# Designed miniproteins, single chains, continued (3): the designs that were tried, part 44

Each design is a single chain, and the fold is of that chain. pLDDT is the mean over its residues in the fold that is shown.

## One batch from the design tools (miniprotein)

Design m9598
Fold by ESMFold2-Fast:
Structure m9598 (fold): chain A 98 residues (1-98)
Amino acid sequence: MPEESEIYTALGLIYLALGKKDEQQGNYEGAAESYVKAAELFEKSGDYRGAAIAYMNAADAYEKLGDTEKASVYYRKAAELFRQAGDEEGHREAEEKA
């Protein structure tokens, strides 16, 4: 599993970077998709904190698109993952935005 975990983490970081680039270009739809993929990859690698941060970024992108329902869903996913990671501050921030 360590080798698979390492590959998933590397791919997650690539999608996170792509999401940031799409945000800078005003492509919030592409950013949201890339952040969701990053989060899924971090979950597969067992990086729950990384996954939570990526879902927070996806939710922020959906808010920019006016999709408040999807934003709320991803903020709730982030809150749960921050809780699993033991990140109390991240959990609180995600719950406040949900």
Scores: mean pLDDT 87

Design m9599
Fold by ESMFold2-Fast:
Structure m9599 (fold): chain A 93 residues (1-93)
Amino acid sequence: SMEELKKRLEKIKSTIEEINKDLEFYQKAFGDKELAEKIVEYNKKISSAKTPEEIAEVLLDFYKNIYNLTPEQLEKLKRVLDRRLEARRAAEA
């Protein structure tokens, strides 16, 4: 229906806005656009996964790529993710 199409368009717009905010956030945190884009791509794959098996596959690919990062980069990634999670919790309170 026309109403269902409108709701899907609104969800797509919201998803694009979230992706753009996430990309900018990670790019500022690491100063590395390619790394930021990879993180955003994995976040998208996790969000689009419909089964635990699909989530597991995405996580395995993510961990394989994380092992290619330096210990310093991995620690920075943890700090960025922790801050983002805290910001979301604060916004929901």
Scores: mean pLDDT 67

Design m9600
Fold by ESMFold2-Fast:
Structure m9600 (fold): chain A 46 residues (1-46)
Amino acid sequence: MTKELENYRKKRIEEERKALDSLTVTPEDLPGYEEAREVIERLEKS
């Protein structure tokens, strides 16, 4: 994996992670929480 591409992906993941942290305040798993988790995991794996 190209280093520049990985750095870019890391930035994207951090942005998504901030959104996920906001959703973590929810008392239970909401659709938004599940979606954000999937997006982050997909970005990390790709």
Scores: mean pLDDT 65

Design m9601
Fold by ESMFold2-Fast:
Structure m9601 (fold): chain A 80 residues (1-80)
Amino acid sequence: KLKEQADLLEKAGDEAFKRGDYVTAARMYEKAAELYEQIGDYERAADLYEKASVAFEKAGDTEKANEYRKRAEQLRAKAA
């Protein structure tokens, strides 16, 4: 199920982030966020895009970090 796949991707991203593999963490969070968007859980998708933003920032990809922060804000507005 999509939710279960998204939760596994978030866990994989968290493990990658802990070991300093920020690019892998960001990609895992991005995929998990996309799955939560498909489900219609915009709050969870926003949380995951924020995690992706932080991971991209740590990786030095400021442009992607800003894109995902903006995406998270838009999804939170939609969830409210």
Scores: mean pLDDT 86

Design m9602
Fold by ESMFold2-Fast:
Structure m9602 (fold): chain A 74 residues (1-74)
Amino acid sequence: TDDRVRDAALGVMDAVDASDLTPEQRQLVGQAMEAASSGDVSSAQQYLDQLSSMPGAPPSVISAVQSLVDAASS
């Protein structure tokens, strides 16, 4: 379970590295990653929802964070 979450988190980091994020977008991604790693799927989903509502948030990063939330729900 933790290994799947970590693998998905690496996917998020790759998407972040390929994208120019604002400090606020980076903070939300970090909070979603921390929540998912701790098994707090509800908080991770809330941070994902906030990120997806932000102007200019890259679709690749949103998709990667969704995969992380999905991995954490198992």
Scores: mean pLDDT 82

Design m9603
Fold by ESMFold2-Fast:
Structure m9603 (fold): chain A 115 residues (1-115)
Amino acid sequence: APKAPPGAKLRITVTLYARGGWARAELELFDKNGNFVGRLRLEATAGVTSTATVDVNVDKASDIRFKPTRLEFSPAPYDLVVTIEAAEGEPADSAEDVAAAEARVSAAFAPELEE
């Protein structure tokens, strides 16, 4: 039977809040080597918060890159907050190096793609 790939697990939570309008975001996540590791999709309307969470397996990589693949919003400001933490209590696969899975995020959340 196949075994889970070795590596640390990260829990990535993204919160989207639209201020006086609406916003929709689709984000693709890549490791430091450019490998796709996850996707998040969020939609928020005025005064409503949207939250999405994904658990990703990474090696000892501390760098997660966020690429907005779709970013749509009304002509009103919005907030996008990203939280990264080690996924807790994973059996067998996360026994190595969960504590080293502190990820740093670099992303552009403006209408332009990442720069």
Scores: mean pLDDT 57

Design m9604
Fold by ESMFold2-Fast:
Structure m9604 (fold): chain A 105 residues (1-105)
Amino acid sequence: KKKEEEIEKARRFLRGVVRLMQVAVEADTAGLPLDEKKARLDEAAQEMVQRGELTPDEAERFRKVLLENPEAAVRIADVLAKSGDPKDYPKIAEEVRRLLDEAVA
């Protein structure tokens, strides 16, 4: 079913996004220096690209947002919190991608 393929693609993307958010929050909560936060985000971004959850371009844009635009990161987190229903994943992924593009433009 074509709809199921779109949900699965969105699920993979959202897994990558959530992983990078978790790494950033953990680094901030631990009070890590900016260079160590950058290193951890670079490692997580590379892992998400290798797993096929994010493209290299998506991973780089989101890494920059988490380091340089905390307001956009909060907006993305709010979007991620809105629904746990898999049928909404494509819509949530599209909204996250739009916010990401706006944040790095």
Scores: mean pLDDT 81

Design m9605
Fold by ESMFold2-Fast:
Structure m9605 (fold): chain A 72 residues (1-72)
Amino acid sequence: DLVDWVIEYTKSLGGEITREAAELLVEHYGEDREKLKKMVKLLLNAANGKPITAEMVQAVIDAERRLKAAEE
């Protein structure tokens, strides 16, 4: 399961992620493991030692959507 893989990958980097946050990442990026790795690293840096939450993931997704809209 990609959700379990995201959770284990986050732990391998010394971080934590909620299951809800991992599910949201897989829903939006699940076909692209390299994108998932990049998003986990970015979110861990932003979380600054705190667990990655679904709210943090949603904020990053919303920011990416706004960047795409600005490019159009």
Scores: mean pLDDT 80

Design m9606
Fold by ESMFold2-Fast:
Formats: sequence, C-alpha cells, structure tokens
Structure m9606 (fold): chain A 94 residues (1-94)
Amino acid sequence: MKEELIKKADELDAEADRLATEGSRLFEQGYREKNPELLREAATLFERAADLYGEAGDWYEKSGDKEKARQAAIKSVAARLMAVGARYEAELFE
C-alpha cells in the first residue's frame, strides 16, 4: 500500500537526518580543532546521509508524494556538497 512505501521512505529520511546532524557536529568540531580525521569522518557521514536521502526520495516518488520526494532530493544534494566541503577542509588541515 501507499502508506507502506511512505513509512519506508520516512524511516530512511529520519536515519539520513540523524547521520547529517552527527556529520554537522563532527564538521564543526573538526573545523574548530583543525582535525582532518574528524572532518573525514564528517564527510563519510554526509555521504551516507546523501545516499539514504536519495533512497528515501525514490520511495516517496513510488508512493506519489512528489513534495517529499523533492525535499529528499534537495537534502541529498546538500549532504553531497557538505561531504565535498568536509574533505576539502580536511586536505587543508593536513
């Protein structure tokens, strides 16, 4: 049913939100401490969040929830950009 697809997408979106939040915390700490290892860990969390947001978006599209699919796609792109930024900062602090 449509509700089952939305539930799957919501679970993936929530997990991605948790990973992105943790990535943001590690990024802030790594930037403040100039610690490239923390910045690389942040990048990995943002990359995982981006993948999960992308999967959530696909499930929302299958459910017909176009607005949630769009929001998930935007968050996926944003998380990818945060990962690139974190890796760049890590390289600068080596």
Scores: mean pLDDT 90

Design m9607
Fold by ESMFold2-Fast:
Structure m9607 (fold): chain A 71 residues (1-71)
Amino acid sequence: MEDEITIALGEMYVGLANIFASRGDKEAALEALEKAIKLYEEAAKRSKDPKAIEHAKRLIEEAREKKEKLE
């Protein structure tokens, strides 16, 4: 449950980043994406389940790609 909650928080921040980006608030969107990435990194470090680690890594990659497009 701990890794699931951390991933859910990260997904919430990605959702916020999408809202900020849609409004042209690039700075807020980037900050939200950085928070999401840190949460996903934490989930990956704490998990011992290979599938959960793989999922977190994928979410990190997607968030980094969104950040790159906003920069």
Scores: mean pLDDT 81

Design m9608
Fold by ESMFold2-Fast:
Structure m9608 (fold): chain A 98 residues (1-98)
Amino acid sequence: MLSDSEVELGVLLLKMAVLLTVAKKGDKETVNEALRELARLGREILALEGPGTPEALRAALEILKEALKIGEEKGADPEALEELREVIRALEAKLAAL
């Protein structure tokens, strides 16, 4: 019953969850890299459509919001933080339009 789109969304969400864990435990350089990768994965989720999209958007938003909090607490680069905020806003806008 899983579509290719649902499987791809699940894989992206799993990658994001792993990166969130890396950000929680990492130094400043590791956090910056994790935030940039999370922003990229969030943009990939934005490009997908089909079954499971609302659930995936909500899950991605929760991960990215937690990552933003960690980045702010650990003093991540302003550029990395702003890139993440832009992706969060785009995901929220897409979810609101569904």
Scores: mean pLDDT 83

Design m9609
Fold by ESMFold2-Fast:
Structure m9609 (fold): chain A 65 residues (1-65)
Amino acid sequence: SSAIEQAVAAAEALAAAGASKEEIARAAVDTLRPVLSPVQLAILERELLASDDPVATLRRLRFAP
């Protein structure tokens, strides 16, 4: 959970700075690399790159009721 919190915080900071979708997705994948398997990381990267709002996609993991 702490790694997910760090990934969301990094993604939010990059989005606030005007970073590209690709930069946001890469930061999230890099932050979660120690916690997720290579297969899970590949799926995450694909989903974030397919999203028009990768920050919202990441935040969904914390706010998905």
Scores: mean pLDDT 77

Design m9610
Fold by ESMFold2-Fast:
Structure m9610 (fold): chain A 59 residues (1-59)
Amino acid sequence: MEEELDAVSEGAQRIVDALRAGNLEEARKHAQELAEKTGDPELAESIYRQALRAYEAAK
C-alpha cells in the first residue's frame, strides 16, 4: 500500500526527469517499468501523458 504509492511517486519522478533531459525514449521506458511494477498500465500511461503535457507546455 505505502510501498506501492512510493513506487508510483518514484516512477513519475523518473519520467519527469527523463523528459527534462530531453530523453523521450528513457521517459517511455520508465513508464513501461512503472506499468509492470504496479500492474496498472492505464495508470502508468496516464502519468506519462500528464508529464509529457506539462513538459510540452513548459518549453
Scores: mean pLDDT 76

Design m9611
Fold by ESMFold2-Fast:
Structure m9611 (fold): chain A 63 residues (1-63)
Amino acid sequence: NKEEEGKRLIEEGERLIKEGRELLENSDGDIEKINRGIGLILRGIGLRFQGGLLLGKLELSKA
């Protein structure tokens, strides 16, 4: 189900953003942790965007 898929992508994206922010908070200047935290945040943003687009496309299909 595409609606469930869109919601899952948004939830997964939110989880990754939270995880990335936690890594940045606990990085203590560790460049590897900083890079990983940023990567998780960017990936999470992308997943949230994909989920939002999928849900939007489904709404347009219902009209």
Scores: mean pLDDT 80

Design m9612
Fold by ESMFold2-Fast:
Structure m9612 (fold): chain A 79 residues (1-79)
Amino acid sequence: SALEEWERRREIAEEYKEEAIEAAKKYLESKGVPEEVAEEVARTAANLAVLFLAPETKEEFIEAAIELAERLYERHVKP
């Protein structure tokens, strides 16, 4: 059912949120972002991904969180 599919996607997002934060943080650090800034941006991106995305897989969720983190950093945080 549509409700079961929605709940499954929400469970994926919530279950892998911390892993997505770590992946996004490491990605930003690889681009030269300081660790503390990378963690804050990665956490913000993952929280937004949980609210607005309906991922079908763990991999899709993590990739989306990384893309959001890079976008947030480049447009709103990077001097």
Scores: mean pLDDT 81

Design m9613
Fold by ESMFold2-Fast:
Structure m9613 (fold): chain A 69 residues (1-69)
Amino acid sequence: LPEEVQLEVEKAILIIRASVGLHAARKAGDEETAARYEALLDEIVASPVTPENIAAHKARLDALDAEAA
């Protein structure tokens, strides 16, 4: 895939992952974790599609997923 298309796909995957984490936290009644996923989801959606943004958002999502587990 061209790099531009790969970055768009990676952003879409991060949006899906953050959305899944948000819904799981909401179902569990963990409002603090839900708020953190929601803030990260909003940031991912609003951010330009760059390798730097994708890497930073992935790292933050990986950390949040590990903390939520």
Scores: mean pLDDT 86

Design m9614
Fold by ESMFold2-Fast:
Structure m9614 (fold): chain A 59 residues (1-59)
Amino acid sequence: SREELEKQIEELEKQALRAYLEGDYKTLAELLEKIAELHEQLGKYEHAKRLREVAKTYK
């Protein structure tokens, strides 16, 4: 459901912030791509595109 997808995004965003603060940019990039996939499932294609562009900068 939409609510379940939004909860998954929130949890992954918390993990992404932790990875960023720890300097784990590989994990950050992977998490940002997973968050983008969930945004696409919600129909938020522009948000997903921006997240993938950000993820590329950390690879």
Scores: mean pLDDT 88

Design m9615
Fold by ESMFold2-Fast:
Structure m9615 (fold): chain A 94 residues (1-94)
Amino acid sequence: SSEEKLEEFKKLLKEGLERFKKGEINAMQALYSVLSKLAGVSEEYVRKYGPAKVLEEIIKKYNFSEEQKKEMRLLLQDFLTEMGKIEAEKHRAK
């Protein structure tokens, strides 16, 4: 269901962020891993077609409502913003 898929997305984003924080993967690897697992496609597929297209395919496949689409976009934006803040702080630390 779309609700179960949203909960899976939240879980995958949390796991991706933790792996990123531990230095196991970089930001792009975290993004590609999350979308790969969520869509059931390879990371090479995400790289080839891009994150936006893969996200659109998930939305279409699971028939997301307008509210669920908005939540999914905000969750992704928050994930990318948090990784960006962490990288910026590491770069400014003396």
Scores: mean pLDDT 84

Design m9616
Fold by ESMFold2-Fast:
Parts: C-alpha cells; sequence; structure tokens
Structure m9616 (fold): chain A 63 residues (1-63)
C-alpha cells in the first residue's frame, strides 16, 4: 500500500538524516519531505504523498 511504503520510506529517511547529521542541507531536505509526506497522509492527499515518497526515494539513492 502507498501508506505502508510512505511509512517505510520515512523511517529510512530519518535513519539517513541521523547517519548524515553533519550534512545540514541533506538533513533539512529529508526532514522537510518527511513533514510534507505526513501532512499528505493526514490530508488524505495521496497524489502529493506519492510525489513526496518519490522525492524521498531519489534523495536516499543520492545519499
Amino acid sequence: SLIQEAIETQKEALAAARENIKDKELVQRLLDLVVKANKAILDKDYEELKRYVEELRKLLEEA
């Protein structure tokens, strides 16, 4: 499910932020996308959720 994928991706994003804590720009981007993804879940905006999950996945591949 998209929500389950989003939760798993957010967990990976938080782990990546912890591992890269000295990279302030990367940490800020990861945390911003996690906040936006959580808001999309609460708002039931699954189109925006999908976009934020894809952006998080792209950042995780580059980290």
Scores: mean pLDDT 84

Design m9617
Fold by ESMFold2-Fast:
Structure m9617 (fold): chain A 60 residues (1-60)
Amino acid sequence: SALLERALAAHRAGTLTPAELGALVLTRVHGLSYRETGERLGISEATARRLVARAERKLK
């Protein structure tokens, strides 16, 4: 998808951290909730929400 391609390119360029990339992909590409994304990454739901917001801001 266009979002996945942009996210991978931004990570390769050093713009997205591994955590921001992981949270964005799990939530937006795989359709997981913020809680499920947090559980998969070993972080809180609030942290997952912040990581997705930061990733989306950097891609806009």
Scores: mean pLDDT 86

Design m9618
Fold by ESMFold2-Fast:
Structure m9618 (fold): chain A 93 residues (1-93)
Amino acid sequence: SEAAELAEKAAKEAAKAAKAAEGEAALAATGAAIAAIGAAAADEFGLGGEEAARGAEGAARAAEHAAERAEGEAKEEAEKAAKLAREAAEAAA
């Protein structure tokens, strides 16, 4: 589904942010990647649109948190992850 594809893209961008970041920003971005993977899985396994949307919203907040703590490339990738996770939440609803 579109929601799962967007959540997968969010996970990839969050993983890139984690690799580019250091310290707390890297940990936050890793959390965002895990949350986005969970959101994609929820949609794929048919746990319901509302549950998939909540998962994607969680991933978006985690990525936003990572972006606030990141700099340069890590910040840009975390911001992309947040946007994709928000789009995944809208697509799942």
Scores: mean pLDDT 81

Design m9619
Fold by ESMFold2-Fast:
Structure m9619 (fold): chain A 84 residues (1-84)
Amino acid sequence: MSAEELLELTRRAAEAALEQTRRFAATASPEELRAAAERLRAEAEAARAAAEREKDPAMAEAYRIAAEAAEEMAAILEAAVAAR
């Protein structure tokens, strides 16, 4: 897998996850939304830390994309909780 292929696959996965998160936000209970948002915040922090430790620039960028997606997913779920 090339660096370009890795980043393209990572971006596509992030887009799919964000779409699924929007659907989940519409249907899940407030307790499920809070639990999912907390896990996503923890995952985003872990991904950011992984990006800082990663020596391969392409893999580091993939971790940053994953962290940003997890942060956006968490924000969507947090907003859905606040709207109730």
Scores: mean pLDDT 86

Design m9620
Fold by ESMFold2-Fast:
Parts: structure tokens; sequence; C-alpha cells
Structure m9620 (fold): chain A 61 residues (1-61)
């Protein structure tokens, strides 16, 4: 399902954000796009996770 694919992409983003922040952001962005297609609630959750991940990456730079 779109929700399962979104969760897999977000999991990949969270696993790799310290090692490859650029790839992590690409995975997180895909997760947000897939979540948006699934439902408004899934989109809201994924968007918050994306924003949190981006903040963590910015703090490391």
Amino acid sequence: SLLEEAKRHMEEAKKNYEIDPKAALVHAARAVDLARQASPQAYETAKKEFDELKKKIEEKL
C-alpha cells in the first residue's frame, strides 16, 4: 500500500540521515509524497517527521 511504501521510505531516511543526509532527505520527501496520496492524516504525520529530520540535519552542519 501507499502507506507501507511511505513508512519504508521514512524508515530509510531515519536510518541514514547521519551517514548520507542528502539521500535521507530524498527518502523523506518521497515518504511525504506517498503519504499525501494515501490520506491527509498520513501526510500531516509524514510532513512533521520530515521537518524534524531536516532540523536534525541542519543542526549537524
Scores: mean pLDDT 83

Design m9621
Fold by ESMFold2-Fast:
Formats: sequence, structure tokens, C-alpha cells
Structure m9621 (fold): chain A 78 residues (1-78)
Amino acid sequence: GDEALRALVEREIARQEKKANEYYEKGDFEKASKWYELAAQTARGAAEASTDPEVAAEMRALGDKYQKKAEELKKKGE
């Protein structure tokens, strides 16, 4: 169900975000960006797997948010 999907996605994104933050703290913005890209991919995968249009829209928005953050970190690492 959607609740189980949300719980799984939230746990995986939290893990990926923690990894991104660890690399950010080290000043490795390129690796931090890659982990945020993985979080975006996880959210988009959940959107594609969801049969609920509202959950799908929420997960797409979350994916867009993490993609934007990944792009900002890539520019900061240049």
C-alpha cells in the first residue's frame, strides 16, 4: 500500500541524505551531489511505482527538490 511505499522511500532517502551530508561536511561536494542524485532517483522510482496520483505527484516533487540540490552542490564544488 501507499503507506508502506512511503515508509520504505522515506527510510532510503534518509540514508542517502545522511551520506550526502557526510560528504558535504568533508567538503566533497561532488560526492555529496551524487548522493542527492540517488535520493532524487529513489523518489522518482517511487512515483513511477505508485498507483495513487497524489502520492506520485508528491514523490515527483521530492525528486525535483533533491535534483535541484544536487545541481547546486555540483556548481559549489567547481
Scores: mean pLDDT 82

Design m9622
Fold by ESMFold2-Fast:
Structure m9622 (fold): chain A 68 residues (1-68)
Amino acid sequence: GAATKLIQLKEELSQDSSFKVTLLGDSTLTITNNGTIEKLIALSLKILGDYPDLKVTLDGDTLTITAK
């Protein structure tokens, strides 16, 4: 289910120290970075391709991923 995908993404992305990853409950994953906006844009496109059942929103320097 979507919760399992969000948990998997949290574990995977937490391996990259340039990303700060926070999972709120089992429903919302929030990602920020200390680098350029381009890293978040690239990540958002990858997640949209790999996880079509997840909703991805990029607002400023924060990427938010939720279940559809």
Scores: mean pLDDT 76

Design m9623
Fold by ESMFold2-Fast:
Structure m9623 (fold): chain A 86 residues (1-86)
Amino acid sequence: AEALIARAEELRARIRELIRRLLASTDPEEKEELLKELEELVEEARRLLKELRATGDPELLEKALELEEEIGLAGIVIGVVKNELA
């Protein structure tokens, strides 16, 4: 349980940092690289989300909701940046 919580918090922190760097970047090439990294991290987070939901543990289900919120925010940022780079 603690290991899954730690993984969820680590992924949330990494997603938040990538979003921060992506929004701060002024270089289109750097934005494309950060965007790809963020998309890969979001897919990793979606896999963990499925694991958390499969447990049925109320504490892990709450962490799943928090992770789903971060995934949602990342998806919005990905969409905005893709439109900017197109």
Scores: mean pLDDT 85

Design m9624
Fold by ESMFold2-Fast:
Structure m9624 (fold): chain A 82 residues (1-82)
Amino acid sequence: PPSEEELEREIAEAILLMTAGVLRIMGYEEAARIVAEAAPRIGDLEAASELARRALAAVDAAESPEAAAEAVRAIVEETLAA
């Protein structure tokens, strides 16, 4: 069986991949790609949940798909720097 740390990493990745899937369905392909590429790099469940929440909020507030992608990229970089 996986360790608790391995399970947490798998759940964190799953949350972000599901979030990327939602963004893709909404038409934010580049933002979805950025989240999906970051998914295996985020091992913290709380960080993954916060990234998902902020990414969804950022695309909802964005004036364009390009603005959404820029905002999501900034959120990912901030999360990885913490």
Scores: mean pLDDT 84

Design m9625
Fold by ESMFold2-Fast:
Structure m9625 (fold): chain A 59 residues (1-59)
Amino acid sequence: SQQVQQAQQAARQRGLSDDSIQTVAQVAQAPSEEEARRILEENGYSGGHADLLLQLAKQ
């Protein structure tokens, strides 16, 4: 989807690792913000780090 492609592009521009870019793509495909936050927690992201990836996924 266009949303996933935009999210991955934003993460690449930020200089994130391939693993983080893949996590952002998963977050961008989540059907709700609640599920997006669960994906972030499962991948070891919390606090401001999780908020950053969530923000990138919304682009």
Scores: mean pLDDT 81

Design m9626
Fold by ESMFold2-Fast:
Structure m9626 (fold): chain A 81 residues (1-81)
Amino acid sequence: SSAAAEAAAQAAADAAAARDETERLKNQMVSDGASLEEVEAAARRFRERGAASPSALTATVLHEGARDMLRAVREALERRR
C-alpha cells in the first residue's frame, strides 16, 4: 500500500514535470511555425490517454502520453514541410 502510494506520487510528479516540459515545447513549436490547432490536437490526445486509465497505472500512462504527444507534434511539423 505505501509502495503503491509512493509510486503513484512519484508518477504524478513525473507527469506534472512532463506536462510543464510539454507546454514549453508546444510554445517553442508554435514559435517555430507549428499551428496552434496541431499542437492543441496533440495535447488533447495526451489528456484523453490519461483520462482513460482508471487505476494505479494512471501516472505511468500520463508520462508515456507526454512522449507520444511530443512525437505527434514533431510529426505534424514534418507534414507541413
Scores: mean pLDDT 59

Design m9627
Fold by ESMFold2-Fast:
Structure m9627 (fold): chain A 73 residues (1-73)
Amino acid sequence: MEKEKKALEEVDKIADEAEERIRQSTDPNELLRLVKETVRKIFEITKDIKNSEVIARAVGRVLRVVGVLEEKL
């Protein structure tokens, strides 16, 4: 529970920060870098997690970050 809770909190924090930076950025290279770094960090955090609900939430957060980028393109 503790490990899963901390992983989810960190995923939410990373995703929220990335979404905000994507909304504020106008540089296509920065946008791509932010998305790539966010996806990589979320996968790193969740790689040792076996809880399917936590993984599903992490995937959902990644899709939301991509959605914010898509709205700008």
Scores: mean pLDDT 79

Design m9628
Fold by ESMFold2-Fast:
Structure m9628 (fold): chain A 61 residues (1-61)
Amino acid sequence: HMTKEEIKEELKKIPGIDESTAATLANYLSTHPASKLNLDALARIPGVGKEAAEEILKKFG
């Protein structure tokens, strides 16, 4: 399993994701399995938006 720190570092590589957004996303991804990830849920996270949500699904879905 990836640690929350490793997830956060991978998320920071996505354009538009800053440190605080990456931390929020790492917590979200640690509590949700890949099979339950969806674009709309990710895009609703503050600081993410649709384009970043698409990249997250591409990397972690």
Scores: mean pLDDT 77

Design m9629
Fold by ESMFold2-Fast:
Structure m9629 (fold): chain A 64 residues (1-64)
Amino acid sequence: MELSEEQKEALRGLLEQAEREAGRVLSDEEAVVIVQNFLDKNKLPKSMLPEAVKFALEYIESRK
């Protein structure tokens, strides 16, 4: 099951907010925690975790 465009935008917004609050580019570990909390809070299936993690790590790489 793939992330919807709305879910991708919401996740990107959380990553951008966390980066702003940290004052630095997030670590891969921080990005994974944000993804796990996002899926849990939105009651999304754990089967989406690999796709959501990939999206978050691609975001982090684009910021380096």
Scores: mean pLDDT 80

Design m9630
Fold by ESMFold2-Fast:
Structure m9630 (fold): chain A 70 residues (1-70)
Amino acid sequence: SEKEELEEILEHMEKALELIKDEIPESDLKKLEELLEQAKEYVLAGKLDEAKKVIKELEDLASEVYDKLV
C-alpha cells in the first residue's frame, strides 16, 4: 500500500539521518528532525498527499545541507 511505502521511506530516512547527525549543523539537524516528525504524523493520520509534500521538503533540505558539507 502507499501508506506502507511511505512508512518504509521515512524509516530509511530516519536511519540515514542517525548515521550522519554528528556531521550536520545543529540548526539544520533540528529542521530535518521536525520535517521527519511532521511526515510521520501525516502518514499516521492517513494524509498521504500532505506526507509526500513534507518528504519532498525533507529531501530538498537534506540535499542543501549535503552541498554545504562538501
Scores: mean pLDDT 81

Design m9631
Fold by ESMFold2-Fast:
Structure m9631 (fold): chain A 59 residues (1-59)
Amino acid sequence: GELAEKGARGALESGDGATGGGAAAREAQMVGDHELAKAAREGSLAGTAEEAARAILEG
């Protein structure tokens, strides 16, 4: 959704991943994918959040 897309863009632009990770976690939780939400939250300080953000933008 748009929240995940905005978060993904924010993460890639800022390079910190925190914004993208948080938005991706919320979007995943709203669609009922708790494992994706957990991964995005835990990866907000690492490359995992940036990878999740890129995947959202590519999808």
Scores: mean pLDDT 55

Design m9632
Fold by ESMFold2-Fast:
Structure m9632 (fold): chain A 62 residues (1-62)
Amino acid sequence: PLSYIAQGGRLRSQGDYDRAIDLYQQALDINPDLSQAWQGLGSVYDQQGNYDLSQQYYDLSQ
């Protein structure tokens, strides 16, 4: 799960948001309590300019 989060973060930094989202979702399928994966999704949507979705995912990361 943590390796998926690290790979998702790298893909996000490269602008490959679709693959980053896929990796974060795979991490959450294994462990839905992974706050880092919810934060990763929030960061993707923030970088895409979808601030409302970004805030919702950050709220889920608690």
Scores: mean pLDDT 80

Design m9633
Fold by ESMFold2-Fast:
Structure m9633 (fold): chain A 58 residues (1-58)
Amino acid sequence: MLKEAAEILEETLKGMSIEEAVKRLREIGVSDEAIKALEEAIKKGEIEKAKEILEKNA
């Protein structure tokens, strides 16, 4: 789970849409609460915070 979520985060940073990233995170079992927090962090460019959210959820 953690490795797959990290790959999705890296793909999002490479230009994948946040909407597509959210869909993939939900498919691998990341909680809706963590997805909302992660989406907000990514939109603000807070990559370190996004990684913390993934670690807490995995």
Scores: mean pLDDT 72

Design m9634
Fold by ESMFold2-Fast:
Structure m9634 (fold): chain A 87 residues (1-87)
Amino acid sequence: MFSDEEVEKIQKALLELDKDGDGVITKEELKEWLESKGYNPSDEFVEEIIKEIDEDGDGVIDLREFRLMLEKEKLSPKEKFFVDLIF
């Protein structure tokens, strides 16, 4: 379970990622967020991160998938890269 400080970091990341408030994180939103953190990711790299997290194959990350990723004991290298930018 997350601490109050970790919950605040997660909420901040969600506000930065889900700029339109639709409850899903698109490839465009994730790319813009990574650029805001000083990265210049390729479209392919961003799509690969989404595919690692996107369990239902709709091409977006919903809030349920995002929360499940954060609660994993073992992360893929791409999931770990994303999570390390949140915390």
Scores: mean pLDDT 75

